# Designs tried in a protein design run: designed miniproteins, single chains, continued (4). Part 36

Each design is a single chain, and the fold is of that chain. pLDDT is the mean over its residues in the fold that is shown.

## One batch from the design tools (miniprotein)

Design m13307
Fold by ESMFold2-Fast:
Structure m13307 (fold): chain A 59 residues (1-59)
Amino acid sequence: SLPPLDLVRKALEIIEKNPEGLTKEQLRKELGVSDEEFDLIVEALKHLGVKEENGIYKL
């Protein structure tokens, strides 16, 4: 299934405002999403240039 577009946009905006990066738990709390929903959002974010290093998500 596809993630909600609004959640993907919100996640990207949060990451753009935090250049040092955010953890999965920080992003999940800000978005109010489950682990399963977070996985779908992360796949979309990777296509938008978001990278993950040691559990930290950033552009």
Scores: mean pLDDT 83

Design m13308
Fold by ESMFold2-Fast:
Structure m13308 (fold): chain A 64 residues (1-64)
Amino acid sequence: SQEEILEELLKEAEEKIKKAKTPEELSRVVQETIERAKELGLSEEYIEKLGERLQKIGVRQLTS
């Protein structure tokens, strides 16, 4: 399902984001995750949800 793909991508992205040491590395992880979501056939609605959740994870990583 779309939800299962989204959750799996978020889990992988969160692991990569935790290893990111710069905003540039963080941006690259986000971009690669969104491109992978498009390749897997996620709808625009689910890509938007993925982007929002990635932004929240990224803010947490940079501010913590």
Scores: mean pLDDT 80

Design m13309
Fold by ESMFold2-Fast:
Structure m13309 (fold): chain A 66 residues (1-66)
Amino acid sequence: LSPEEKAEVIARLRELGYAATDEFDAVNRAAVREFQREHGLPDTGEPDAATRAALAAPRRGVFASG
C-alpha cells in the first residue's frame, strides 16, 4: 500500500471509533482485525481491497450529529 492509502485507512478507523496509531504496526493490525471481524471478513489484519471497500461503506449510513 502507498503511504497515502495507509494514512486514509488509519484515519477511517479512528473516525469509526477503533484504536489506531499514526504508524502501521501491531496496534493498527489489531484495529483492522476488529473491523474485519465485525464485517465478516477474514481477520488477517491487512487492509486488502475487500477491507478498504468495506471501510468506504460506512459513509452510506452515517448518522447526522444532533
Scores: mean pLDDT 70

Design m13310
Fold by ESMFold2-Fast:
Structure m13310 (fold): chain A 102 residues (1-102)
Amino acid sequence: ATVTVTPSSLTVKKGGTATLTSTASKPVDAVDWYKEKDGKLTLLIENGQRANADSRFSGSGSGTTFTLTISNLELSDSATYVSVALVDGKYVSASATLTVVE
């Protein structure tokens, strides 16, 4: 069982919106989303619901397809974003790199 994140890399201007799509090889109930920056993982979306105080992050999706949307992008949003699903008792993950530019 696997997950993939599309696009694997994305460059967006400050103030724009980024959308990352996670696709699981089997239906799952939900996907968790993390931000990885400088060795630190920050939980953004847990079980399909926003887990972070920053309202610019939202998660949606069902079955095999789940999205992370980041609105009103800031330069500090430049990071690796990690999608995690639990499939058949095992955690599977995939990541994408977001670069925010002026």
Scores: mean pLDDT 85

Design m13311
Fold by ESMFold2-Fast:
Structure m13311 (fold): chain A 100 residues (1-100)
Amino acid sequence: TPRQRLFDQIIDGFDRALQYVQNGDYDSAISTVDQIIDTVRQGYDDGIISDDEYRTIRSGATSIRSFVIRAQNGQISQDQAVRQIRTTVDRIRDTMRRYS
């Protein structure tokens, strides 16, 4: 479905952001998350996803972005950021699988 394709794109984006964090490339990770936020907004504007789906993914993306910035600034370790990002992505993935 259009919703399933959008969710696959969003999850692939988060997995790429996680890979950037694991490589210490925080700027690329932040840029990738910002692109996901734009993609999610576009999907919402196009009527592909509901308000609840949009809020869930946007909230998750915002949390991931925050963890990347905190790791970049040395406020948390890279390993801690990776764990928090992975947990957040898994929650988004599980939520999206229920709706797709």
Scores: mean pLDDT 86

Design m13312
Fold by ESMFold2-Fast:
Structure m13312 (fold): chain A 57 residues (1-57)
Amino acid sequence: SEEEAKKYYEKGKEALSQGNYWEAVDYFKKALSLNPNNEEIKKLYMEAVDKLDQKEK
């Protein structure tokens, strides 16, 4: 549901703000599985993936 997607989206944003990029990626994946056409969630998912990749360098 859209409400469930929003909960995962908010948890993902919180994880992203705390530098927990791996956790943020997981939450945004869950949000996208429930609402795959939400461009804002897609953008934050891509941002979290990019930051996670940079952390390993």
Scores: mean pLDDT 80

Design m13313
Fold by ESMFold2-Fast:
Structure m13313 (fold): chain A 110 residues (1-110)
Amino acid sequence: VPSAEELKKALLEAYKKLVEEDPNNYEGLLTLGRAFYSEGFYEEAIKLYQEALKLDPNNFAAYYNLGLAYYELGKYEEAKEYVEKALELAPDSEVAKEALEEIEKKLKES
């Protein structure tokens, strides 16, 4: 099983290759951000999602995924701001509404 350091190094090398091949590939940045997120590298995932938003500022997935990553870091106010932005872009999104409810529960408990 690769170590967390080996996984992080592999993901960072994938990021370098992605940017060198196409610096405007916002879908690739979102996909790689999700890969960092799935391995628990939330700060790195946030950086990639923010880079994707610079290329596509109306991207629901980037705002929603930013909210989830901030939630995992315990930054519930920031998580709320990003999920609310996702809901502005997709008001009928049940997954974003559910995420907002969970964030608001955490804000009431702490």
Scores: mean pLDDT 87

Design m13314
Fold by ESMFold2-Fast:
Structure m13314 (fold): chain A 91 residues (1-91)
Amino acid sequence: SMKAERYLELAKRYEEQGDEGGALNWLGSAYFEAGDYEKALELFEKAYELNKDDKLRSAGSLGNIALAYEKLGDQEKAKEYMEKAKKLLAS
């Protein structure tokens, strides 16, 4: 997928800049675009842990976790993480 290749390139650039949380988020997006939702979820969860002190980045990672759960068929977890992302952005 051309989009997955673009996201892999972005992940490499963020890693080169020392932005591990950003790099993992783009890597997760590449796997998500390729249809590997389990791997994408693992990467988004790691990105969230690294970004927890950054409100906008944390909310972004939580939103991506929610989308990965939705694709995996876990609607309850998808809703839970989307609500966490919304609450964080509203605070």
Scores: mean pLDDT 88

Design m13315
Fold by ESMFold2-Fast:
Structure m13315 (fold): chain A 56 residues (1-56)
Amino acid sequence: GFLEDAERALKAAEEATTRAQALAALHEAQNLIDMGASGEALELAERAIEVAREKL
């Protein structure tokens, strides 16, 4: 579901050590938002984007 996918995107963003990994996490999180993630899933996806951007 969106919550589990958002948790994975955030973890991927936090664990990203390369630009490619950070971009992949950013795109996954953005895709979840575009597909209609809401509530806690939206908050986690937005956090994943913020974390990934810090590594780009």
Scores: mean pLDDT 87

Design m13316
Fold by ESMFold2-Fast:
Structure m13316 (fold): chain A 61 residues (1-61)
Amino acid sequence: SMLDELVARARELTRQTLEALRAGDEETAKKYEAEFLKLLAENPEHAEELLRAAQEVVDEL
């Protein structure tokens, strides 16, 4: 479904942001964070599910 695709994208963007932060690459981390924020802005009806998906990635680390 479209929601499953959006959730998968949110998880990947969050993972990439955290990996960049761990590597000390703040510029790359900001780019992935900006893409995540754009995903939220373009899909406000799914914002809760996308934020939950991002939080799950953070909690898995």
Scores: mean pLDDT 88

Design m13317
Fold by ESMFold2-Fast:
Structure m13317 (fold): chain A 61 residues (1-61)
Amino acid sequence: SLEELVSMVLSLVDDLAARGASREQIRDAVERLAAWLRSQGVPEEHVEAAVRAAEERIDAL
């Protein structure tokens, strides 16, 4: 579901930040995940929502 996708992406952001990754490294990881999700046929609207949620979480770090 969209909620599960968003939760998964936010967990990734939090995990990478906890391991000392920079904001740039986390953004790169999110971009690579987004590309992979698109390759798996995830709807663009869901990918955009997950990326937006990730960007807001990264900006709040």
Scores: mean pLDDT 87

Design m13318
Fold by ESMFold2-Fast:
Structure m13318 (fold): chain A 59 residues (1-59)
Amino acid sequence: SEEEEEARKKIEEAKKELELIDGQIENSKNKDGPAMPKFEEKKKELEKEIEENKKKLEE
């Protein structure tokens, strides 16, 4: 179905963005800077999106 294709695409895109965010976190010179909590929140959001879309593929 179109919903399944969309869910698979979102999982792949979220995984790629997660890798980019992990790279930005590792490359950050200021670990206690104001950007760090934002990166951590985005990472959690992407991980949640991946799990939610996996559930859509199972349901």
Scores: mean pLDDT 76

Design m13319
Fold by ESMFold2-Fast:
Structure m13319 (fold): chain A 59 residues (1-59)
Amino acid sequence: SKREEAIEKAEKLAKEWAKVIESYGGTAKIEKVDENTYKVTGVVDGKELERTFDARDFL
């Protein structure tokens, strides 16, 4: 379904963003907040980063 594809896309983008943070020597954590939403929290050079990926943006 379009919704299932959108959720998979959100998860993939969250994982890609986590890898970007790690490539800068940081640490990243991915959390599934709800059915549609993945949150990436990270720390790079003592700076806290937060980014949310919502599957509904891809519907």
Scores: mean pLDDT 84

Design m13320
Fold by ESMFold2-Fast:
Structure m13320 (fold): chain A 58 residues (1-58)
Amino acid sequence: RVQELIDKAEEALENGDFEEAKRYLAEATGMPLEYVESLSEEELRRIIKVIRNGLAAK
């Protein structure tokens, strides 16, 4: 479930759909949407990468 949302967030980010990427990241992590919306593109990409690596490594 979380993996699917992170995959969708990464896909949206690659397509330049930053609003969709932020929405999926907030849903995947349970972080407040206001906080996620305050993130820069670089911060958003970094957080997605960290979560994805954590899910892959287990």
Scores: mean pLDDT 76

Design m13321
Fold by ESMFold2-Fast:
Structure m13321 (fold): chain A 75 residues (1-75)
Amino acid sequence: MVPSAEELKEVAEKLAKEAEKAGDKEAYRLAQQAVRYAEQGNVKEAAKKISEAIKRLQEAGHSKTAAEALKQLSE
């Protein structure tokens, strides 16, 4: 089921906070782009940017946050 723009915004904001705490500038940038797309109601682009941020956070060792975000996108 496709998540709502509001759900994607929540996921993106969570990813941005985790990226900032990790010091991962690239993941933070991608997550912030996802927030902007979600605010515009652009679900497709928001989901794409969230996926990119998740991959980056997995590389940074934040696997728990990445797994939670993927679970929300799958429901």
Scores: mean pLDDT 74

Design m13322
Fold by ESMFold2-Fast:
Structure m13322 (fold): chain A 80 residues (1-80)
Amino acid sequence: GLEEQVEELTEAAGELAKLLESVSEEVKDRLGKAIGEAASKGKIEEAIKLVKEAIERLKNSPEEEHEKIALELAERLEKL
């Protein structure tokens, strides 16, 4: 249900925040707000889009470890 989608997005965003040390506080705040709006207003598609965009940035990182984690997160989002 919606609660499960919000929980998965929250976990994915948390993992991305740990990996994207160069991501500004503003970008992290925007992700949190989008997830919150998805939970309260059903804007789940917008939250998924923002998380997928962050994953794509990690996927193109020169660090292969980041690429692997990005692919695993993308697979989890495809189940939403």
Scores: mean pLDDT 62

Design m13323
Fold by ESMFold2-Fast:
Structure m13323 (fold): chain A 69 residues (1-69)
Amino acid sequence: RRAEVLARLEAELREEGNRLEEELAATDEEEEREEIRRRAEELVRRALARLDPELLEELEKQEEEAKKL
């Protein structure tokens, strides 16, 4: 892994996370809060795909195998 790429991703994720947190705190509309939470969920999934795609694939395979029984 490249330390520079990792540090940059970490910084970007922290900025996006803080922005979503502030948006969530500033909103009193429940439907809008749910939308922000879903965006946060997708952000985490994309981060995992960029940070460690092999780990993401392994986790997906494990979940599939668990369902095959």
Scores: mean pLDDT 70

Design m13324
Fold by ESMFold2-Fast:
Structure m13324 (fold): chain A 85 residues (1-85)
Amino acid sequence: MLYRPNPELQELLESVGEHAEVYSEGQIFLAFVEYVLKNKLLNPKDPSIADVKGTKLGKILGVDELDINDLSGILELLEKSMTVV
């Protein structure tokens, strides 16, 4: 399935080098992993958890912490920031 991001999510995707108009679930997830790694947000005690408090990603998702292995949970949080194409 393909998704069209809202302008706020598009700006975040562009910050990690994504310049498409529509994205697959996998492309959005990889962009988020890249954002987490680029900004050094991984919890050193639990590398599956990213501390996104005060970041653009945290604002878009409405959370302070993100489980980067929970693709389904991440996509559910994104529903209001994107539309199905």
Scores: mean pLDDT 78

Design m13325
Fold by ESMFold2-Fast:
Structure m13325 (fold): chain A 110 residues (1-110)
Amino acid sequence: MNVLTQSPSSVTVAEGGTATITFTSDGPNIVSMTWWKKKPGEPAQELIRNISTRVEGVSSRFSGSGSGNKFTLTISNAQAEDTATYYGTGLSEDGNLSFGQGTTLTVVPA
């Protein structure tokens, strides 16, 4: 069992603000990272794959970065439609897949 921390568990930002979500592994190095967006009643949407590659059709406001044991999803110029739960999924160097606990983002009017 790999100890894996996604933080924060919840965050509120104003429209036009920036949200940062971090995924940290206390175990093996993460060699691939995928970020997901989930709204109630909707299928999970893949946002970022291979740490920093934006999926086609995903807004340029979403970006991924990181290496080793710390990875970040950045949501710039936050919009009301960005209100959702976000999940990091990491593939470790030992071949194990780990899921973050999720971060609930709430975007409020500026």
Scores: mean pLDDT 83

Design m13326
Fold by ESMFold2-Fast:
Structure m13326 (fold): chain A 73 residues (1-73)
Amino acid sequence: MSDEELRAEVYEVASAVSLTVSRRSKNPEVSKLFQESSEYYRKAAEYYRRGDLEKGEKYEKKGLELTKEGTKL
């Protein structure tokens, strides 16, 4: 129920959604980008659950950049 716990839950969901997009995509470049994005969102969630906001935000931004790249393809 802390802000960090809420952020962790949000990025756990974002990781699952990105993994689903990766698995359902027929484009191997899109699949790879969303797979990597899923892994970064998972890392962000893990750091947020530990209360490490700085590392959580770092991995969140990496996940978001990969999703933006995947949506341009």
Scores: mean pLDDT 85

Design m13327
Fold by ESMFold2-Fast:
Structure m13327 (fold): chain A 85 residues (1-85)
Amino acid sequence: MTVDEIKKKLDEKLAEAQKKLDDTQKLLDQSDASAEGLKEMGDTEGAEKIRSQGNKDYQSRTNQVNADLQQAKAESDALLAQAKA
């Protein structure tokens, strides 16, 4: 595998990660909208539960994306080192 191919694969993974983060943000926005609706109906406890769950899901998904990116970067660095040897 060439250095350019390794870099291209990392760039593709970065683009996929950004798309996943954008989708994760949309899910958080939907959760916040649902929580606001519950609050307007006087269900403050239900609203907080939905927000707390949405935030946990957001953190879980972003942590997974970040972990995948760290692994991809480490693998890319290892392949670049091997290509120079």
Scores: mean pLDDT 83

Design m13328
Fold by ESMFold2-Fast:
Structure m13328 (fold): chain A 118 residues (1-118)
Amino acid sequence: MPAAADTLTTPPAAVAKGDEITARVTATNVGDSPALVRVTVSVDGEVVFETEPILVAPGETLELVLEVTAPKSGNATVTVTVAAAVAGGTAQVAVRVDLYVNGKLAASASGTLTGRGL
């Protein structure tokens, strides 16, 4: 079943090789349709980690903590992207992402993702 995905991406944060990247993601489905939520961690635009799609039912909150070690030599930038898709109907997912580098808050993003499925 085709689904439209909406996305939220953090501002880029600076990382060096061996830095510990921690992404804390909260996704709450405030709509009336199930949503599929996926979280992607990218360094210099290259995907280094991606979750499987996770079903979030109406009124449910998904909490994820993702830990990734920065793989690139030299200075790089990390971003975290959250995507929400719906299989029919409408979904609204309230998302917050807090991005930490070596335990310090480096970037954050929040917003509501709207999915349109078909």
Scores: mean pLDDT 79

Design m13329
Fold by ESMFold2-Fast:
Structure m13329 (fold): chain A 76 residues (1-76)
Amino acid sequence: MKEEAEKARKEAEEARQELMEHMKTLSPEERKEVTEKTLATMEGAIEKLEEDPSKKEVAEVLREEKERLEQEVKKM
């Protein structure tokens, strides 16, 4: 469980960094659209993980990473 949560955190951090670099090449309008779609996708994934009690720790990690993505986007 903890190892899965740590792996999910690292994967989410890497994906967030790649997304942030990609968003620097986009227009403000495109950036907003990509952000909204990404956050919606993450929320859906978190909800599905929360249906499985064994995945609760992974769901909490993804919720934290979603909050971090929202904060990083606000800094742009």
Scores: mean pLDDT 78

Design m13330
Fold by ESMFold2-Fast:
Structure m13330 (fold): chain A 107 residues (1-107)
Amino acid sequence: IPELIKGIEAYNQKKYDEAIKYFEAAIKVSPDNPVANYLLGRAYDMKGDYEKAAQYYEKAVKNAEKLFGKDHPLVIEAYRNLSDAYEKLGKTEQAEKWRKKAEELEA
């Protein structure tokens, strides 16, 4: 998806608002793309929008588990980032849930 590539370029330049626009465009073309959802989550995380970051990380996890299996590196990384996002939101129980899931897959 050309929009995904442009979004990654913007993200690497720390142009997070531009990256978000491109990743949103990529998701309109492929809503279930786990990479696009993960990168949109990261862009929102860098902007401090932890609630949206968590939403897109959860979508990335669901789609990556379905397409690649639970042991895929993207799933593990998304679980860790989900835990961190929920911790920043003060949602300790949700943060602990995702932290434990990441630890189980790292064993």
Scores: mean pLDDT 82

Design m13331
Fold by ESMFold2-Fast:
Structure m13331 (fold): chain A 69 residues (1-69)
Amino acid sequence: SALDRLEATYEAHRETMLAFAQSLGVPEAEARALVEETLRRARATYDPSRPAGPFLGTIFEEVVNAYGA
């Protein structure tokens, strides 16, 4: 289903987001929390008319920026 494909896309990006956060100097445990928060927000606010990957990227940027503030 579309929902199953969406979830697969989100999970495929999990490791990329985790690695990226760690490359910014975020400790592993905190980086994991940022990724989980990103996925939680993306699942809650997803618009099926929008590309899932870029949308997830936008949410991740918001979460990381809030952490760094």
Scores: mean pLDDT 78

Design m13332
Fold by ESMFold2-Fast:
Structure m13332 (fold): chain A 105 residues (1-105)
Amino acid sequence: SKEKDIEILEEMIKRLEEAKAYLESHPDMTKEEVLRLLDELIAFLEEKIPHLSPELQEDMRYIIDTLRELKAEVERLTPEEAKQLALAFLDGLIGYLRDKIEELK
């Protein structure tokens, strides 16, 4: 249902906001810790995808693939560059999901 989709997207946003806050509050985070955070986010989002409507499942799979590409890119960066790239991506994704919720209302 539309209401169920909104609930799941809100759960995704909350998890992304928590990840962003963690990155912002841990300036000395290692690259390995950034990569682990991204892996944990990918796993969380993948668990939620089957519970979304089919249309949103396709959108979210595309986002997961983009996040996997980001993870591969992060592996080539310095810890600070990796953190900044992850923060920028999380901000963009949170905004995208919020807009998606508004479209569903």
Scores: mean pLDDT 85

Design m13333
Fold by ESMFold2-Fast:
Structure m13333 (fold): chain A 81 residues (1-81)
Amino acid sequence: LKVGDEVKVYFINKDGSKSPEPLEGVVTSVDEKGFEVRFKKPLKAPIPVGLQVEVVPKSDPSKIYKGTVVEASTEGLKIEF
């Protein structure tokens, strides 16, 4: 995973179900604890902090990054592994 990667973000509901419609975004930062994603289009409301996500790079869909939303805005997410 690197800065500039286009990704699909799937939300994992508290019941364990995966969201059927991914959000699309671009990775804006990566560090040892996680990464930040900027959405291609702003949301009407931020995603809840504490929600689990699966992030799939468009360039390598065999790689799945699982993490937790630690910060959220209408423009993006910060995710920790």
Scores: mean pLDDT 76

Design m13334
Fold by ESMFold2-Fast:
Structure m13334 (fold): chain A 65 residues (1-65)
Amino acid sequence: MEEKRERALKEIERLAKEMGAKEVRFEGDEIYVETNSEDVLKYAGFALRVIGIGIEAGLSVKVFK
């Protein structure tokens, strides 16, 4: 389970970096991804993708601007 969490964290970080997110923060079982309005409109599916990855690993992912 911890191994699955680490893998999910790295995947979310990689996707956030590729999208050009402003900030990625880790607080316990919560992951916060901050992006700008243009990134949200341009990559709408990204938010759902990283949230899904988090749920499968038992993590809460929040995407905001």
Scores: mean pLDDT 72

Design m13335
Fold by ESMFold2-Fast:
Structure m13335 (fold): chain A 82 residues (1-82)
Amino acid sequence: AAMSPAELAEAAAEAAKRAEGLAEKIAKETGNEKAVELAKEAAKYAAEAAKAAAAGDVEKALAYLKKADELLKKSGEEIRKA
């Protein structure tokens, strides 16, 4: 079944933490400034998703998580471009 709002909030908070860690890793290992910015923005959207889910707004939370995922994909593309 679909995730509860509480489960979604926890998952989104975890996603934000992972995206922040990824931004730090990209900065340390590659120095790719644009990839770092995209990963940081993904963390921001995942954090907003956690807040929306905690408020019971599942649709808004899922929309923010989709934006976070799109930004992480763009971050990966920037690393591949070097």
Scores: mean pLDDT 84

Design m13336
Fold by ESMFold2-Fast:
Structure m13336 (fold): chain A 69 residues (1-69)
Amino acid sequence: MGLEEIKKKVKEVFELLDQVPDATSEEVARAVGYIIRAVGYAVDGDYEKALEALKEGIEWLKKLKEEKL
């Protein structure tokens, strides 16, 4: 279920980004960058790398959220 897992992780990125207080344009751009990278891998059929890119973004957003609290 590669596409459904990607969709779930993309939702997690947006949910975490919404939870970051006072997210800057640079931080939003970086979060979107992880999604674009994941889409690039998914188009090539590399769902494993797509999920890795999204997981990297999720971990970064979790750290960013903690730093801003």
Scores: mean pLDDT 82

Design m13337
Fold by ESMFold2-Fast:
Structure m13337 (fold): chain A 99 residues (1-99)
Amino acid sequence: SAEAEEAIKEAEEHLKKAEEYLKKGDIDKAIEELRKAVLALDRALKHAKPEQLPRIKELAERLKKLAMEVLKKAETLEQILEAIGLILRAIGLELDVEL
C-alpha cells in the first residue's frame, strides 16, 4: 500500500541517520533515530501487502544490527537498556513478518 511504502521510506531514512550518528559517536541521537525507525516499521507492517514484507524484514534486521552497535558503543546504563529494548523490538518485528 502507499502508506506502507511511505513508512518503509521513513524507516530507511531514520536508519541512515542512526548510522551517521553512530559514526560521529552521538549515541543518544542514534537511539532517537532508531526509536523513530521502530515506529515507522510498526506502521509499515500494519499497512503492508505480502510483497512488501521482505523489505520490512530487511529493515528490521538492519535495525537489530544498528541497535547491537549502539550496545557495543554505549557509555551509560540508560544507553545499554535502550539498546537492549531496541534489539528486542527489532526481533519482534522480524517475527511479526514471519507469522
Scores: mean pLDDT 89

Design m13338
Fold by ESMFold2-Fast:
Structure m13338 (fold): chain A 72 residues (1-72)
Amino acid sequence: SEAEQLARLRRIREEMERLVERLIEEGKSVEEIEEALDEFLERALSEIEDPRLAAALEGLTRDLKAKARERV
């Protein structure tokens, strides 16, 4: 269902945002944060069959990389 897909996307977003916050707190570089986000995305995409959800996660990853570059 759409509600289930949105709930899953929200949970993944929260996990990715926590990952970025933790890495910033640990003093990681933008490059290290971007690599960690790419690794997370690759792992998540291996379990996702819905191309719309996959596209949403790729967009979310790009957004989080942009925010990390601004905050670091």
Scores: mean pLDDT 81

Design m13339
Fold by ESMFold2-Fast:
Structure m13339 (fold): chain A 71 residues (1-71)
Amino acid sequence: EDKRNKIAEQLLLGAAEAAREGNLDVAVGLAYGAASMNPELQEEFLEAAELIRKDREKGVERLLELAEQLR
């Protein structure tokens, strides 16, 4: 479980970075990858992926908050 949470954290951080660079498709894909690694937070990760498309800055902020929760 700890290993899956570590991978999910790395995917969320990568998604935030991709979103900052304007690569929204990659950012959403990485957030979906994180959702597959942690079923307890799957809804939150999918909401963050939707938020990236709707509001990039808020999406990045939410991804970073979720990554912190996995620590």
Scores: mean pLDDT 80

Design m13340
Fold by ESMFold2-Fast:
Structure m13340 (fold): chain A 55 residues (1-55)
Amino acid sequence: MEARYRRFVEEGRRYAEEHPERAAINREIAEKLRLIGDALDEGLKKGDLSLAALP
Protein backbone atom coordinates (compact mmCIF):
# COMPACT_ATOMS: atom_id res chain seq x y z
CA MET A 1 0.00 0.00 0.00
CA GLU A 2 2.72 2.46 0.98
CA ALA A 3 4.70 1.66 -2.17
CA ARG A 4 1.76 2.66 -4.36
CA TYR A 5 1.34 5.95 -2.53
CA ARG A 6 5.06 6.69 -2.86
CA ARG A 7 4.91 5.98 -6.58
CA PHE A 8 1.97 8.35 -6.98
CA VAL A 9 3.79 11.14 -5.15
CA GLU A 10 6.96 10.63 -7.18
CA GLU A 11 5.05 10.64 -10.47
CA GLY A 12 3.36 13.89 -9.49
CA ARG A 13 6.69 15.49 -8.64
CA ARG A 14 8.25 14.32 -11.90
CA TYR A 15 5.30 15.58 -13.91
CA ALA A 16 5.58 18.98 -12.23
CA GLU A 17 9.29 19.09 -13.12
CA GLU A 18 8.51 18.37 -16.79
CA HIS A 19 5.79 21.03 -16.82
CA PRO A 20 7.05 23.74 -14.42
CA GLU A 21 5.32 26.56 -16.29
CA ARG A 22 1.93 24.86 -16.04
CA ALA A 23 2.37 24.01 -12.36
CA ALA A 24 3.43 27.56 -11.55
CA ILE A 25 0.44 29.07 -13.38
CA ASN A 26 -2.04 26.72 -11.70
CA ARG A 27 -0.57 27.54 -8.28
CA GLU A 28 -0.81 31.28 -8.94
CA ILE A 29 -4.43 30.98 -10.07
CA ALA A 30 -5.36 28.88 -7.03
CA GLU A 31 -3.80 31.43 -4.68
CA LYS A 32 -5.55 34.36 -6.35
CA LEU A 33 -8.92 32.58 -6.23
CA ARG A 34 -8.43 31.85 -2.54
CA LEU A 35 -7.82 35.54 -1.79
CA ILE A 36 -10.91 36.56 -3.75
CA GLY A 37 -12.98 33.86 -2.05
CA ASP A 38 -11.87 35.00 1.39
CA ALA A 39 -12.73 38.63 0.62
CA LEU A 40 -16.16 37.69 -0.73
CA ASP A 41 -16.90 35.45 2.26
CA GLU A 42 -15.97 38.21 4.71
CA GLY A 43 -18.08 40.71 2.80
CA LEU A 44 -21.04 38.36 2.84
CA LYS A 45 -20.77 38.05 6.63
CA LYS A 46 -20.58 41.83 7.09
CA GLY A 47 -23.19 42.66 4.46
CA ASP A 48 -20.74 45.06 2.82
CA LEU A 49 -21.85 45.84 -0.72
CA SER A 50 -18.45 47.33 -1.59
CA LEU A 51 -16.87 43.88 -1.65
CA ALA A 52 -19.27 42.80 -4.43
CA ALA A 53 -17.26 45.07 -6.76
CA LEU A 54 -14.04 43.05 -6.29
CA PRO A 55 -12.31 41.82 -9.49
Scores: mean pLDDT 65

Design m13341
Fold by ESMFold2-Fast:
Structure m13341 (fold): chain A 66 residues (1-66)
Amino acid sequence: SAVVDEFDAQVRANASTLTNEELRALVEEAMARIKAERELSPREEAILYTALLLRGIGIKIDAELK
């Protein structure tokens, strides 16, 4: 989705400087945009939040190891 693509781009652009708090803020921003388009159950919110957070962490780790 466009929201996930923009999230990826923002994390990649800032991977070396992005703090854990800033990453969490980007996840929350992406979640707010998704929730504006579609109602999510509490379970769906938890799964999607966790997936976005893990994706962001993975991008940061990949950047750090290069």
Scores: mean pLDDT 84

